# Designed miniproteins, single chains, continued (2): the designs that were tried, part 46

Each design is a single chain, and the fold is of that chain. pLDDT is the mean over its residues in the fold that is shown.

## One batch from the design tools (miniprotein)

Design m5575
Fold by ESMFold2-Fast:
Structure m5575 (fold): chain A 55 residues (1-55)
Amino acid sequence: MEAAKAAVRARIEAMEKKYGVKFASGPDPVDADGRPWSEAQLAAYEANLAVEAAR
């Protein structure tokens, strides 16, 4: 059950490495309610990383 959270975290780390950007928003990729991110939320985060990398 912790595997889903770990998998999302690993994907976030890979995205951050790809774009060379790190957000200081928190230690784990969870929403405001503490739930693991969905695929849609992961896609939105990657889009935000791409925007930051373009600056």
Scores: mean pLDDT 69

Design m5576
Fold by ESMFold2-Fast:
Structure m5576 (fold): chain A 75 residues (1-75)
Amino acid sequence: DLAELLKEAAEKIFGEVPPEEELERGAKEVEENKEEIREVLERGTAVFEERKAELDEEQKEKLNELKEFLKELLK
C-alpha cells in the first residue's frame, strides 16, 4: 500500500502525518509518475553513493532509508 509507505515516510521525515486526502493524492501522483520518480531517485542515490565519504553518519543513515524507500516504492 503506497499510501501507508508515504504515511511512514512523512512520520519519519516531518514528525507528523498529513491528512488522508493528501496521502491518497500523493500516492496517486507517485503511481502516475513512477518511472520518472524512479529515474530521479536512482540518479540522486547514485550521486550520494559516489560522494559517500563526504557524508556524515546522519546523512549515511538517511541515504540507507532512501534506498529502502526506493525498493518498496518500485516493487
Scores: mean pLDDT 68

Design m5577
Fold by ESMFold2-Fast:
Structure m5577 (fold): chain A 75 residues (1-75)
Amino acid sequence: SGATPAELANLRAGVRLALNLAEKGYDTSKIARGLAEAAERLGLPQEVVDSLRKAANAKDPQERAKHLREALELL
C-alpha cells in the first residue's frame, strides 16, 4: 500500500496541529496545502486529498477547521 503506518501517523499529527491552530483563528492555509501534497504523494484516497485541498483554499479559519476535521475523520 502507498503509505506506511509511520507516514500515516505523521500526516495525522500534521492535520491535528493545523486543525488546533485553525480553531484558534490562525491562518494555516500553507500548512494545509503541504498536507494535501503529502497525502497525494502517499497515494491516500481522493476524499482525503480533496478535504485537505479545500482546507488550503478556505477563506477563513472556521471553514478551514471544518475541512481539516473532515480529513482527520478519513485518516
Scores: mean pLDDT 87

Design m5578
Fold by ESMFold2-Fast:
Structure m5578 (fold): chain A 92 residues (1-92)
Amino acid sequence: NDTRMQGIRLMGQGRYDDAAAYFQQIIDRQPSAGAYMNLGDSYHQMGRYDRARYYYQQAIDMQPSPIIYRNLGDVYRNMGRYDQADYYYQRA
């Protein structure tokens, strides 16, 4: 969606705190797996891996999708846990 694209654009600009606030506003109004995934990605980019995993898990709990599994795999890869990263990539 255009709103998701705007949030992704903020992420691309390195404005992770603005992106997180934006996605939190979206979640408050209408929670969705995509919005939780994007909030997780914002924390991932900030190096807050525990928070990133939490929000990715919220997204999976609402509606599992290939992109959410891939992003969770990326968190494990960034932590050097390649076997766990591969596990989640295979579920994507």
Scores: mean pLDDT 84

Design m5579
Fold by ESMFold2-Fast:
Structure m5579 (fold): chain A 79 residues (1-79)
Amino acid sequence: FPLPPLTPEEQAVLDAVLSHPEGQAAIEALRKAIAEGDQDAANTAAVRLSNLAWKLHPDASVEAISLAVGRLVAEARAA
């Protein structure tokens, strides 16, 4: 499963989300939604991850947030 390498900024955003209790809860909700085929729940969980990433790294670029959250979604789908 070829995931592209993250930049240090993207990795910092991803690590912050993964270390946060709200981020962990959103990732588990995303994994459950994907496993159940629930597109609405999966979209809701992805939005929660994006909002949390912006809250934890308000100075991050739109691209860094999008790529970090996209990586989390791709990893959830690969599991």
Scores: mean pLDDT 80

Design m5580
Fold by ESMFold2-Fast:
Structure m5580 (fold): chain A 72 residues (1-72)
Amino acid sequence: MISPEILEKAKEMADELIKRFGVDGAKEAFETLKKYAKKMSEEEILKQPLDKLTGISDEFFEALEKYIEEKK
């Protein structure tokens, strides 16, 4: 299940992106963020098990996308 901390951070990020860029701009920023996070995940595999990192990333991005879509 999605961690409450991940949900909270996803809501904050969604609200911040929408506040700065609007809903359409937030979606564009989200896609950019997702591409950047993929690179970071590759670097972090050297320090942490990928399964833990991938789980956090997937949950975070799913929640973020959902909150942006809800503001449509």
Scores: mean pLDDT 62

Design m5581
Fold by ESMFold2-Fast:
Structure m5581 (fold): chain A 88 residues (1-88)
Amino acid sequence: MTPELVAQLEELERRYQSGELSEEEFLLRLLELLRPHVDESAVTGSLLAAYHELYERGVTESPLARRVHEAVENGDRERLLEAAEELR
């Protein structure tokens, strides 16, 4: 990732953590931000990693974030791919 993309991701996370963005808006902005810079696999991996991290930090308790967290912890690739499709 470029330094500009990293800075934009950090700013997006900060706005979400401050309550400026709803979970839906955060996810949509994250997806739009990642799409022009990475291939489909990298977009999927980065988005799933963000959900897992936000859930572990207690920033989000959404059912989708919980499913991603559980799938990552259990190594359930099929469940991760299903969650990724729901976000597209």
Scores: mean pLDDT 69

Design m5582
Fold by ESMFold2-Fast:
Structure m5582 (fold): chain A 102 residues (1-102)
Amino acid sequence: MVELVKELAERIRKKLDEAVKTHPDKESAQRAKERADKLIKEMLDAAEKGDFDTVIETARRLARWLEFEALITSAKTGVPQPSLIEAVRAAREALEELEKAK
C-alpha cells in the first residue's frame, strides 16, 4: 500500500510540474502546486501510519480541488489547460486504484 501511494503521488507531481511550466498565470499555478503538495504530503503521512481511510479521503479532496482549479483556470484564460486536465486525470486514477486496494 505505502509503495502504491508513493507511485501515485509521483505520477500526480509530474503532471503538476508540467502544468506549472505551461500555465499562463504563474502565480495561480504556483499556489495550485503548493496546495497539491500539502495534500500529497498529508496522503503520504497517512499511508505511513496505516490510516488508509485518510489516504482515500485526502486523494478525493485532491481530485475535487484539482478539478475545480482546472475549471476556474479555463474560465479565466478562455483556454483549456491540457496539463492541468492531465493532473486531474492522474488524481482520479489514483483515487480509483486506492479504492480497489482497500
Scores: mean pLDDT 78

Design m5583
Fold by ESMFold2-Fast:
Structure m5583 (fold): chain A 93 residues (1-93)
Amino acid sequence: SLAVLKSKLLDAARKGDVDTIISLLTEIEALSPPEDVLVGIAREVAEILLEKKKESLIQTLYTQLKSEPLKQAILDVDVEAGVEDLKKAVEKV
């Protein structure tokens, strides 16, 4: 189940389908996986968005996600990649 959801999630990330990404991340979180697994999946999504030059979608994901571990994982990838667009946007509010 988790492997199938992860596969669909990464495909949605490659397509930049934010609504599907949010839906699938929420569904994965509802399965209560270990936090390191959940964070790892969120990091893979953020890394794909950066690789595909869809950095603007990372801010949308951060805003629409309700889970603190998922939000932090996405923010960490943006900062680690040196993009920091999300960090700068968050610091302005």
Scores: mean pLDDT 77

Design m5584
Fold by ESMFold2-Fast:
Structure m5584 (fold): chain A 72 residues (1-72)
Amino acid sequence: AAEGAAQWAKEFAERDGVGGISLGAYEGALKGGGNRQAASWAGFGHTIGANMGLGPEGASEGAKRGAVLGEK
């Protein structure tokens, strides 16, 4: 789930900017075998990363960490 969230967030950044990153994190978590809770946390992590001023890389890392937390 976490790896899928990070990878898809990166891919979708090229397509739709911040919105694409958020969607990519959500879908990547689901596609990587995560549940809806992990996917939701991946999206939330994206928002936190972006707000910390770390740009797309921070958003991607936030999504990954969010997915991991949602799995627990």
Scores: mean pLDDT 60

Design m5585
Fold by ESMFold2-Fast:
Structure m5585 (fold): chain A 71 residues (1-71)
Amino acid sequence: SEEEFQTTLESGKRFLEKGNYELAVKGFQAAARLAPNDQQKAEALRLLGEAYEKLGKFDQAQQAYDQADSL
């Protein structure tokens, strides 16, 4: 649901803010799966890319950004 997407996305954002980047990745992956439309899926995928960048996982970050841009 929209509410499940939003709650999951906010959880991921909190982990990102706290520097828990591995948990942020898991949260944003879950949010992308729950996204009710392409715009919200793109939002989750861009945040996933940012979390991967924080982990130094630049190939995974680029893949997430490319997926977002293809929506």
Scores: mean pLDDT 91

Design m5586
Fold by ESMFold2-Fast:
Structure m5586 (fold): chain A 72 residues (1-72)
Amino acid sequence: GMSLEEFLEKLEEQGFKITGIERVRGSLYLLTFLTKEGIEGRALVFGPGDEALAQELAPVAEEPLLAMAKAL
């Protein structure tokens, strides 16, 4: 599956500015970013293989970020 580092690089390539990253536990991270429009967003990012945690990400991530995560 895609690594966290590859995911972050893809976000920055798309114009997202990563302003913070905090490891919560294991492969679960809290990401803070700015969109191209200057809107602050937050997302929980989890490594591959946990569908329950992937579903839990939906309420806290912006739609473009979730679409990108699915495309990767």
Scores: mean pLDDT 61

Design m5587
Fold by ESMFold2-Fast:
Structure m5587 (fold): chain A 96 residues (1-96)
Amino acid sequence: MEEEVEELEKKANKYIEDMRTAARQAVEHIRAGDAGKASEYRRKADELYEQAKKFAEQIRKLDPEKGEEVLKKIDKTREEMDSLVRQALDEEAAAA
């Protein structure tokens, strides 16, 4: 049981890191003026966010407290990444 929670947590953390990578790529493409690639990486980050939440929901079924912790971490990371993307878009608008 505890080992199953640890494996699911590792998977959720992997998707969280992949989401961060995708969001950073979106920011770089926004700054480069490549709206098409920026949009693709933003969609990739959305897909990774949904996958991370599915793993957190599985953890919550086995360990509700740990699952809620992981969900909060996912949501906080998503909010931080959305903030970075918004900042990059605002910086590009200000530079124009």
Scores: mean pLDDT 84

Design m5588
Fold by ESMFold2-Fast:
Structure m5588 (fold): chain A 91 residues (1-91)
Amino acid sequence: SMEELVKEFAEKHNLPQEVEDFFIELIEKIEKGEVDVEEVAKKMEELGIEESVLDEFALYLKSKGYEELGKKVLELSTELGVLELERVVMK
């Protein structure tokens, strides 16, 4: 199942349960088309999740045959990077 894939990723990278729960919720929101980039950025900041972790997750999903989902996660990672630059540099 998708939850098992997220759990396997979290265990491989020694991620806490809160981060595992975040990725489960993120996939559900992506599949529903309900992703709010600013809300995702806020949650990642609260949990200390770096953009690189999202990139690794996207590649992991693609390696398991979830090409379209992995692409959407990678696109989200790019949008988060742009948002972070705007928040830090452009004020």
Scores: mean pLDDT 81

Design m5589
Fold by ESMFold2-Fast:
Structure m5589 (fold): chain A 70 residues (1-70)
Amino acid sequence: METVIDLSDWDEFDLEVLATLGIMAASSTGVPVVEADVSKEKSRKLRIAMEIGKLRALGKKIEKITLVEK
């Protein structure tokens, strides 16, 4: 149901890239998130990027994120 992802082992460069992409995705207003032919796995990666972006936007440390799936 809830998955905690530990980011401590992730490369700093990758975290910065994902944070930037996540901020852009989270900040887009009036643009629907296009669910293309994306596997559940790719959708999960997009959610991870968005959560990392939220932490960066709030000035919080990027140490771990929680994904909530019903």
Scores: mean pLDDT 63

Design m5590
Fold by ESMFold2-Fast:
Structure m5590 (fold): chain A 55 residues (1-55)
Amino acid sequence: SERQRLYLAAGLALASGLISREEFEALLAVADRDPEAARRRLVEIMGEDVLSAVL
């Protein structure tokens, strides 16, 4: 599902050191409430090319 892919992308950002654990938890909450806002934030963090390979 889209939510699962957003969760995976957030996990990758955390594992890559791009975000803190607190930012990761916040992104999971945003993905649950507003998936499009979570996607936009992940593009800002990871870049569009990396995110498109995951989503």
Scores: mean pLDDT 81

Design m5591
Fold by ESMFold2-Fast:
Structure m5591 (fold): chain A 74 residues (1-74)
Amino acid sequence: SAVEEALALLEELRRLAEERLREAQKNGDTIAASQARRVLRGAEELEALLREHPELAPFIRQLAEKEIATLRAQ
């Protein structure tokens, strides 16, 4: 379902952001750490929004895909 697809992408986004946060903390990169924390908060907020408004799943899926692509390009 669109909800399951959106949830899977949000889980992947969270996983990638957690990896980036760990690496940033190891390197003392405060800017990268702040960016990773912002992405983690965003993923949690989108998951909460999806639970309240499952009709937004296609929109949330696109947002998650875009954020994943942005993180992978860095």
Scores: mean pLDDT 88

Design m5592
Fold by ESMFold2-Fast:
Structure m5592 (fold): chain A 82 residues (1-82)
Amino acid sequence: STVDEQLAELEAFLKRQRESADYEALRDQLVRTLTGAAQQLIKHNKKFSPLAQQILDQLAAGRTEENILAAARGMLKIIASL
């Protein structure tokens, strides 16, 4: 599947979870996962370090659904380039 298809699925999933008691925990888990992956890329993969820093900067701007989806787009693009 394309990056856009994967993001559309994640966005639809998050939208369905908005009324769930688990929504905040789900967003926090996504932020932790994206942050950890980006930090590992910065340490171990010089080619993707600038893109990984953009992911960290996006999440630092706020842990909103919009910022999580933007960070996820960046990570999916890096994975697609491997």
Scores: mean pLDDT 86

Design m5593
Fold by ESMFold2-Fast:
Structure m5593 (fold): chain A 66 residues (1-66)
Amino acid sequence: VSEAECNAAFQAALGSLWNAVQGSFKDQAEFYACAQRVKAEVCASAQDVDTLNVQLLGRLQALCVP
């Protein structure tokens, strides 16, 4: 996947998850720190855009959303 595709998928996932995280997360910076790590891992491993979108959303929900 391209950097532009990675960034677009990441922003879409953040927008979807942020509404669920608002008011529930101790620190917004902690969420973003977790999200940036997940982004780096998934974007390096995803072979196509569909896999990228599914893995980013799923991993962010599992690892970064309280």
Scores: mean pLDDT 73

Design m5594
Fold by ESMFold2-Fast:
Structure m5594 (fold): chain A 70 residues (1-70)
Amino acid sequence: GLPARVRPALEFLHREGVEEVSLDELVTAGALDEAARATIRALLEKAGLDPDRPVPLERLAEVLGVELEA
């Protein structure tokens, strides 16, 4: 599903100390296609986050049901 598709990219960014990521960056990295981007956009908006700005990585992971290991 979508969480499994994005998990490796989110875990990589988390290990590299990246605190925020944009949906455009995830699409460029190949972690998302346009349909997945649209789905995440809607989920972020429902969570009260601005999908047109960089999103805190921990908040994006929470919205997608991805656990980032500390």
Scores: mean pLDDT 77

Design m5595
Fold by ESMFold2-Fast:
Structure m5595 (fold): chain A 83 residues (1-83)
Amino acid sequence: MEPQTVEIKLIDRDGKEVTLTFTSTDPKEVELAKKAQAEIEKNRDDPVAQEEILLDFIREMTGEQPLSPEQRARRRAALEARA
């Protein structure tokens, strides 16, 4: 099967566009990457939300459970503190 490539475009905290390239032969992984891209596009004005979406994509790819609302709030606070 030919690898499919998904480009994930995000705006960093300095307002610069960064493009991440994800390539996979697994249709399930490609679908997850496309979902992450769509959510990042909806949140292009929030760099922290974009980082959270990318981290959630990685968690789903590794088979980890989604974060609880409390864990998400804690992660967001930590990401905001780095800005």
Scores: mean pLDDT 77

Design m5596
Fold by ESMFold2-Fast:
Structure m5596 (fold): chain A 83 residues (1-83)
Amino acid sequence: SAQQYLVDYYSSLARGAAEVARLTGLSDEQLKANLAVVLHQMHWMSKEDAEEYAQRIVDAVRAAGYDPERAGALMRADVEARL
């Protein structure tokens, strides 16, 4: 379903973001900026929506202690709560 696709997509983004942060040591601000660019350019989101979703992903990554699997699970729960 379209809803399941969205949940899986954002979960995967959060997992990848946590992995990138662990491998590169990017700050939360840098991680958010990079995610916002990806969401704006590839998802056709407004700049404002892209920044909002990027913040939600960074919040999940931080809450997960930068663990990719936990970040994915937390972002899945965030998206499902807002469907």
Scores: mean pLDDT 85

Design m5597
Fold by ESMFold2-Fast:
Structure m5597 (fold): chain A 90 residues (1-90)
Amino acid sequence: MAAAREAERRAREEEILNMTTEERIRKVQEETDEVVALYEKAGKLKEADLIRGVGDIVIGVIRITPDNKGRADITLAFLDNLEREKEELA
C-alpha cells in the first residue's frame, strides 16, 4: 500500500545517501550480476548482455557525478529498475 511503499522508499533513500561512492558501486555491481544471472538462467543471453552493459554505464556515471545527492539518486533509480527486472523474471 502507499504508506508502506513510502516508508520503504524513505528507508532505501536514507541507506543509499549514507553509503560511500564505493559502497554504491559495489551494490550496483552485485544487483546487476544477480539480474544478469537470472537472464542467463532463462536463456536470455542478449538481454543479460544488455543489462551488464547498462550496469557498467551507470557505474561510470556514478563515478563522474560531482555531488553526493546526485550519485545517490542515480544509484537508487538504477536499483529500482533492476528490482522491476527481477519481478518480470520471477
Scores: mean pLDDT 81

Design m5598
Fold by ESMFold2-Fast:
Structure m5598 (fold): chain A 93 residues (1-93)
Amino acid sequence: AEVVVSLELSQLPDGRQRVTATAIAPGSVKIAELEVRPADQTALASTTEREELPDGNIKSVAVAESAERHPTWTGVVYGASGEVLGEATLQAP
């Protein structure tokens, strides 16, 4: 089953970027990790929350902040063996 990943970018008043990644997967798909990072860097520290939706899908949300402005952000969903289950890319305006 396909994992749906979406990214949202907010610029904070102090110049930091906040990126929120949302992944929605069927309950049969096991997500081990939702990573949010600038596309050319390793993962930044993020807070991840999970919620079971009424339709049986699992919603995962990760939020990352950076003091630097990055032109491109990537959200990646990994399974238990490190396999990529889904990804999305966001370009900052």
Scores: mean pLDDT 77

Design m5599
Fold by ESMFold2-Fast:
Structure m5599 (fold): chain A 59 residues (1-59)
Amino acid sequence: MSAEELYEKLKAIDPEAAERLKEGVENNDLDLAVEAVVTSKDPELAAELANKLYEEKKK
């Protein structure tokens, strides 16, 4: 599953967590990214999205 697909799934459930996670990853704010994952309505989905966003950032 792509980061875009995971982002859309998380956004449908918890749009605030999706935005905070994306911001944390893009800004290298690990504390913000971790907070977004653990406070998300779906922490497992949020963690999977975080991993995919970090993978794509390497490109």
Scores: mean pLDDT 80

Design m5600
Fold by ESMFold2-Fast:
Structure m5600 (fold): chain A 91 residues (1-91)
Amino acid sequence: SEKEKEVEKLKKEFDNYLAEMDRLIDEAVQAYKAGDEERFRKLLGEASEALRKAMEYAQKIKELDPSKGEEYLKKVNEALERLRQAAEEME
């Protein structure tokens, strides 16, 4: 159906932003290990923005498919915890 096609498109956008967030976290960790604190902070900021966009897509999925939306909002919460850990555990 058209609704199923829209949900699949939103899921793809969500997955892309979540993957971007995880890539940016990995790059931030490497920058921190190299002593580049400015790059670390910039990359964490970009990761946070990618997560915010992923959350917007999860909310749109929930509007079209509440059951699938619950699953994607859970993925957002798990991603938020990964981002928080990266920000807090790097001294």
Scores: mean pLDDT 87

Design m5601
Fold by ESMFold2-Fast:
Structure m5601 (fold): chain A 89 residues (1-89)
Amino acid sequence: MEREARLLYARALGMAMAVQLSGRLSPEEVLARVREAAEALVAAGLMTPEEAEAMVRGAEEGVRLVEEEGEEAAVERVRRLVEEAQRLA
């Protein structure tokens, strides 16, 4: 899998987690949970630090989209990121 595809998948994963947790947890709690997951994935050797960064950025974008545009818009953005990643893989 190409580096660009892995970064898009990581971003999509972070955003998807943020969307799933939004409405149950505060934005700060959502971001803390995603950071914990990203750190665990790096420690497990499943992600590079760059991929973990992309995951956290995806979560930040996801929280913002849910607040500004609603959950449906954030879900659509996740779908597009996954489609872009699949084209590059």
Scores: mean pLDDT 86

Design m5602
Fold by ESMFold2-Fast:
Structure m5602 (fold): chain A 71 residues (1-71)
Amino acid sequence: SMDEVLKEVQELALKFRDAVEAGDRAEALRTLNQIIDLLESAGYSLTDAALLIQRIVDQIRAGQPIKIEPP
């Protein structure tokens, strides 16, 4: 379901944040690619995936809790 996809994206976004904070480039890129692959597999366009990823990045930059909303 879409809710299951967004939950998995949330878990991957937390791993992405932790990798970024640790300076782990390989892990950050791995988790980012997993988010992209998951969204594409769920039928999202690249533009919608980019919007969702930008929201994650903005939340990380602001030190805010990560909340996943549909594109």
Scores: mean pLDDT 86

Design m5603
Fold by ESMFold2-Fast:
Structure m5603 (fold): chain A 96 residues (1-96)
Amino acid sequence: SKEDILKAIDKAIEELKRLLAETTDPEAQELIQGMIKQLEATRKLIEEEEDVNRAKLIAQQTAGVLKIQVSVAHKAGLLTPEQADRLMDIMDELEE
């Protein structure tokens, strides 16, 4: 349902906020803050979307884009392996 999609996004945002609070590296903080803003923007788009299947595709597309950002940041040395794994897990749960 649309409510379930919104709950999944809200859960992802809260998990990112928890990770942000644990993060001391400024570049990693900036990345996580950017991801939170992107998910908040996606949430607003989904609230206005009447088609549940389209809402699900929007959430999945956002998760996919954010997974690419995590992979690029990890390869650039901006994220520890543990941070990258945790961020990927959050996005994988949203993408399902």
Scores: mean pLDDT 87

Design m5604
Fold by ESMFold2-Fast:
Structure m5604 (fold): chain A 65 residues (1-65)
Amino acid sequence: MSPEERAVEGVAYHFGLDPGTLRRVLEGKLSQSEAAKLNGKSQKHVSEAVKQARTALELVRRALA
């Protein structure tokens, strides 16, 4: 598992989301509304998870540079 994949899993766990669902949203394959419906969460909750996942990925990428 890459450091980037591990960062996404950590954020998903913290927000009570399926890591695969969060990855699909980040990849543009699933909307935040669809992810919220699939995981029984609000769209705002998923939006906050996506924001934190993007921040974590940026920090990981900077550490690997």
Scores: mean pLDDT 81

Design m5605
Fold by ESMFold2-Fast:
Structure m5605 (fold): chain A 63 residues (1-63)
Amino acid sequence: SEAEKQERIKALEKKHQVETYSPDKQDVMRRITELNLEGKPIPSDALQAFAAGDYRKALELLG
């Protein structure tokens, strides 16, 4: 069905992004530094995810 086709495309796009963006601690620290230099607030939930070692979630919350 059309819905199944769209879900498959979505899954492939997400897989490509995950393979391209396998974030580590350095990726999160770089993003935090960029926001800090721009004077933008860093969300507390992003810092909590970072402290928990969930770097993917931390980057998503940072934008």
Scores: mean pLDDT 73

Design m5606
Fold by ESMFold2-Fast:
Structure m5606 (fold): chain A 87 residues (1-87)
Amino acid sequence: LSEELRRRAAEAETAPPEERERLLIEDAERLAEAEAKKLAEVDPKEAAEKLRELAEQALEEGKKNPELRRIAEAAAEKLLELAEEVE
């Protein structure tokens, strides 16, 4: 997830500055949804635990890279919401 967030940030540099942050947040949320889907197909109970672990990893990445903080927080929030949905 951390590496994917960095890749998406680099790709968004092609977007207009006004939309760049919004696009990065949307991509982060979309990545969280894709990961949740993947994990839920294997084991719903284990998926909830894995999603919480990924949320913690995203927040940690945001602490290490201030430029990614907002994106990482958006991803973490989405991952936590999805963990509650999977139960």
Scores: mean pLDDT 72

Design m5607
Fold by ESMFold2-Fast:
Structure m5607 (fold): chain A 72 residues (1-72)
Amino acid sequence: MSEEVKKLLAEAEAQLAKAKTIDEVQAIVRQTLAQGSSLSEDDKTALMKGLSDLTIAYIKKHGSELAEKYLE
């Protein structure tokens, strides 16, 4: 994993810490992938995996809160 992928994942993690909704999480993921569009194929794969892991971590951390929002 390159230093650029590490930087993009660290920035995404910092933005995810401020996210309150799954829509904001998806927006952060899309923005980070767009910023990584010039990376090598290996680095793009590493970035996608890292973003997937961060998204799963967010859902686990906020699962109850997200469920309450969907249930009103």
Scores: mean pLDDT 76

Design m5608
Fold by ESMFold2-Fast:
Structure m5608 (fold): chain A 95 residues (1-95)
Amino acid sequence: SAREELIARLREAIERLRRLQEEEPEARRAAEAAIEELEQVIALLETEEPSRELLEALAEGFRRAAELLRSQGLERLAEIYEEVARAIEEYIASL
């Protein structure tokens, strides 16, 4: 289903963040926080049927976070957040 595909894409983002923690010491704490945030989003998707408004707010939040992270020089982390926002937006478009 589209929801299962979204969850799979979010899990792939977590794997990318785990690799980033090993490769970039300066991003390690930010990547750990990002993993925790994505695990909470996955738990929400698995336990609830989120409203379109909540999903749109989540996508906007990840896009804003990506802009902030990029301004801090955390480019690879920002790219992962942008991919997460895109995945949520594509899921919304499938509804």
Scores: mean pLDDT 86

Design m5609
Fold by ESMFold2-Fast:
Structure m5609 (fold): chain A 62 residues (1-62)
Amino acid sequence: MVTSRIEEVTFGGTVFKAEKIEGTPEEVKKANEEFHQREVERGQALRREAERRRERERRLAE
């Protein structure tokens, strides 16, 4: 059974929220795959937003 817990980690005077995953190796692998999928989707969304901003700036510079 996989268990996830949000833990607050302090490093360099800054507080971060980190998700700690526990369980069998198979369950941990599946959870990591889902986490990576979410990160990829988030990265793509941020990239699209940045590209949209760059395009708008280019049009304004013309």
Scores: mean pLDDT 68

Design m5610
Fold by ESMFold2-Fast:
Structure m5610 (fold): chain A 66 residues (1-66)
Amino acid sequence: SDRHYEALKTLLAERRPVTASALKKLGLSDEEVAEILKWMDKDGDGEIDSAEFAAAKAELAAREAA
């Protein structure tokens, strides 16, 4: 949802690590946090690497343009 993209955009803009605790502090539920991390962490290792971060940022920009 747009709320997920707003939270992700905020963390990316502030150069904060995209973690469960950071997302929960933005008011997201445990389920919403799990959905975002699952979307960004395609390897399922629980860690967001630089390629996944760049891909998520590009996806967010594409959705804003659409």
Scores: mean pLDDT 66

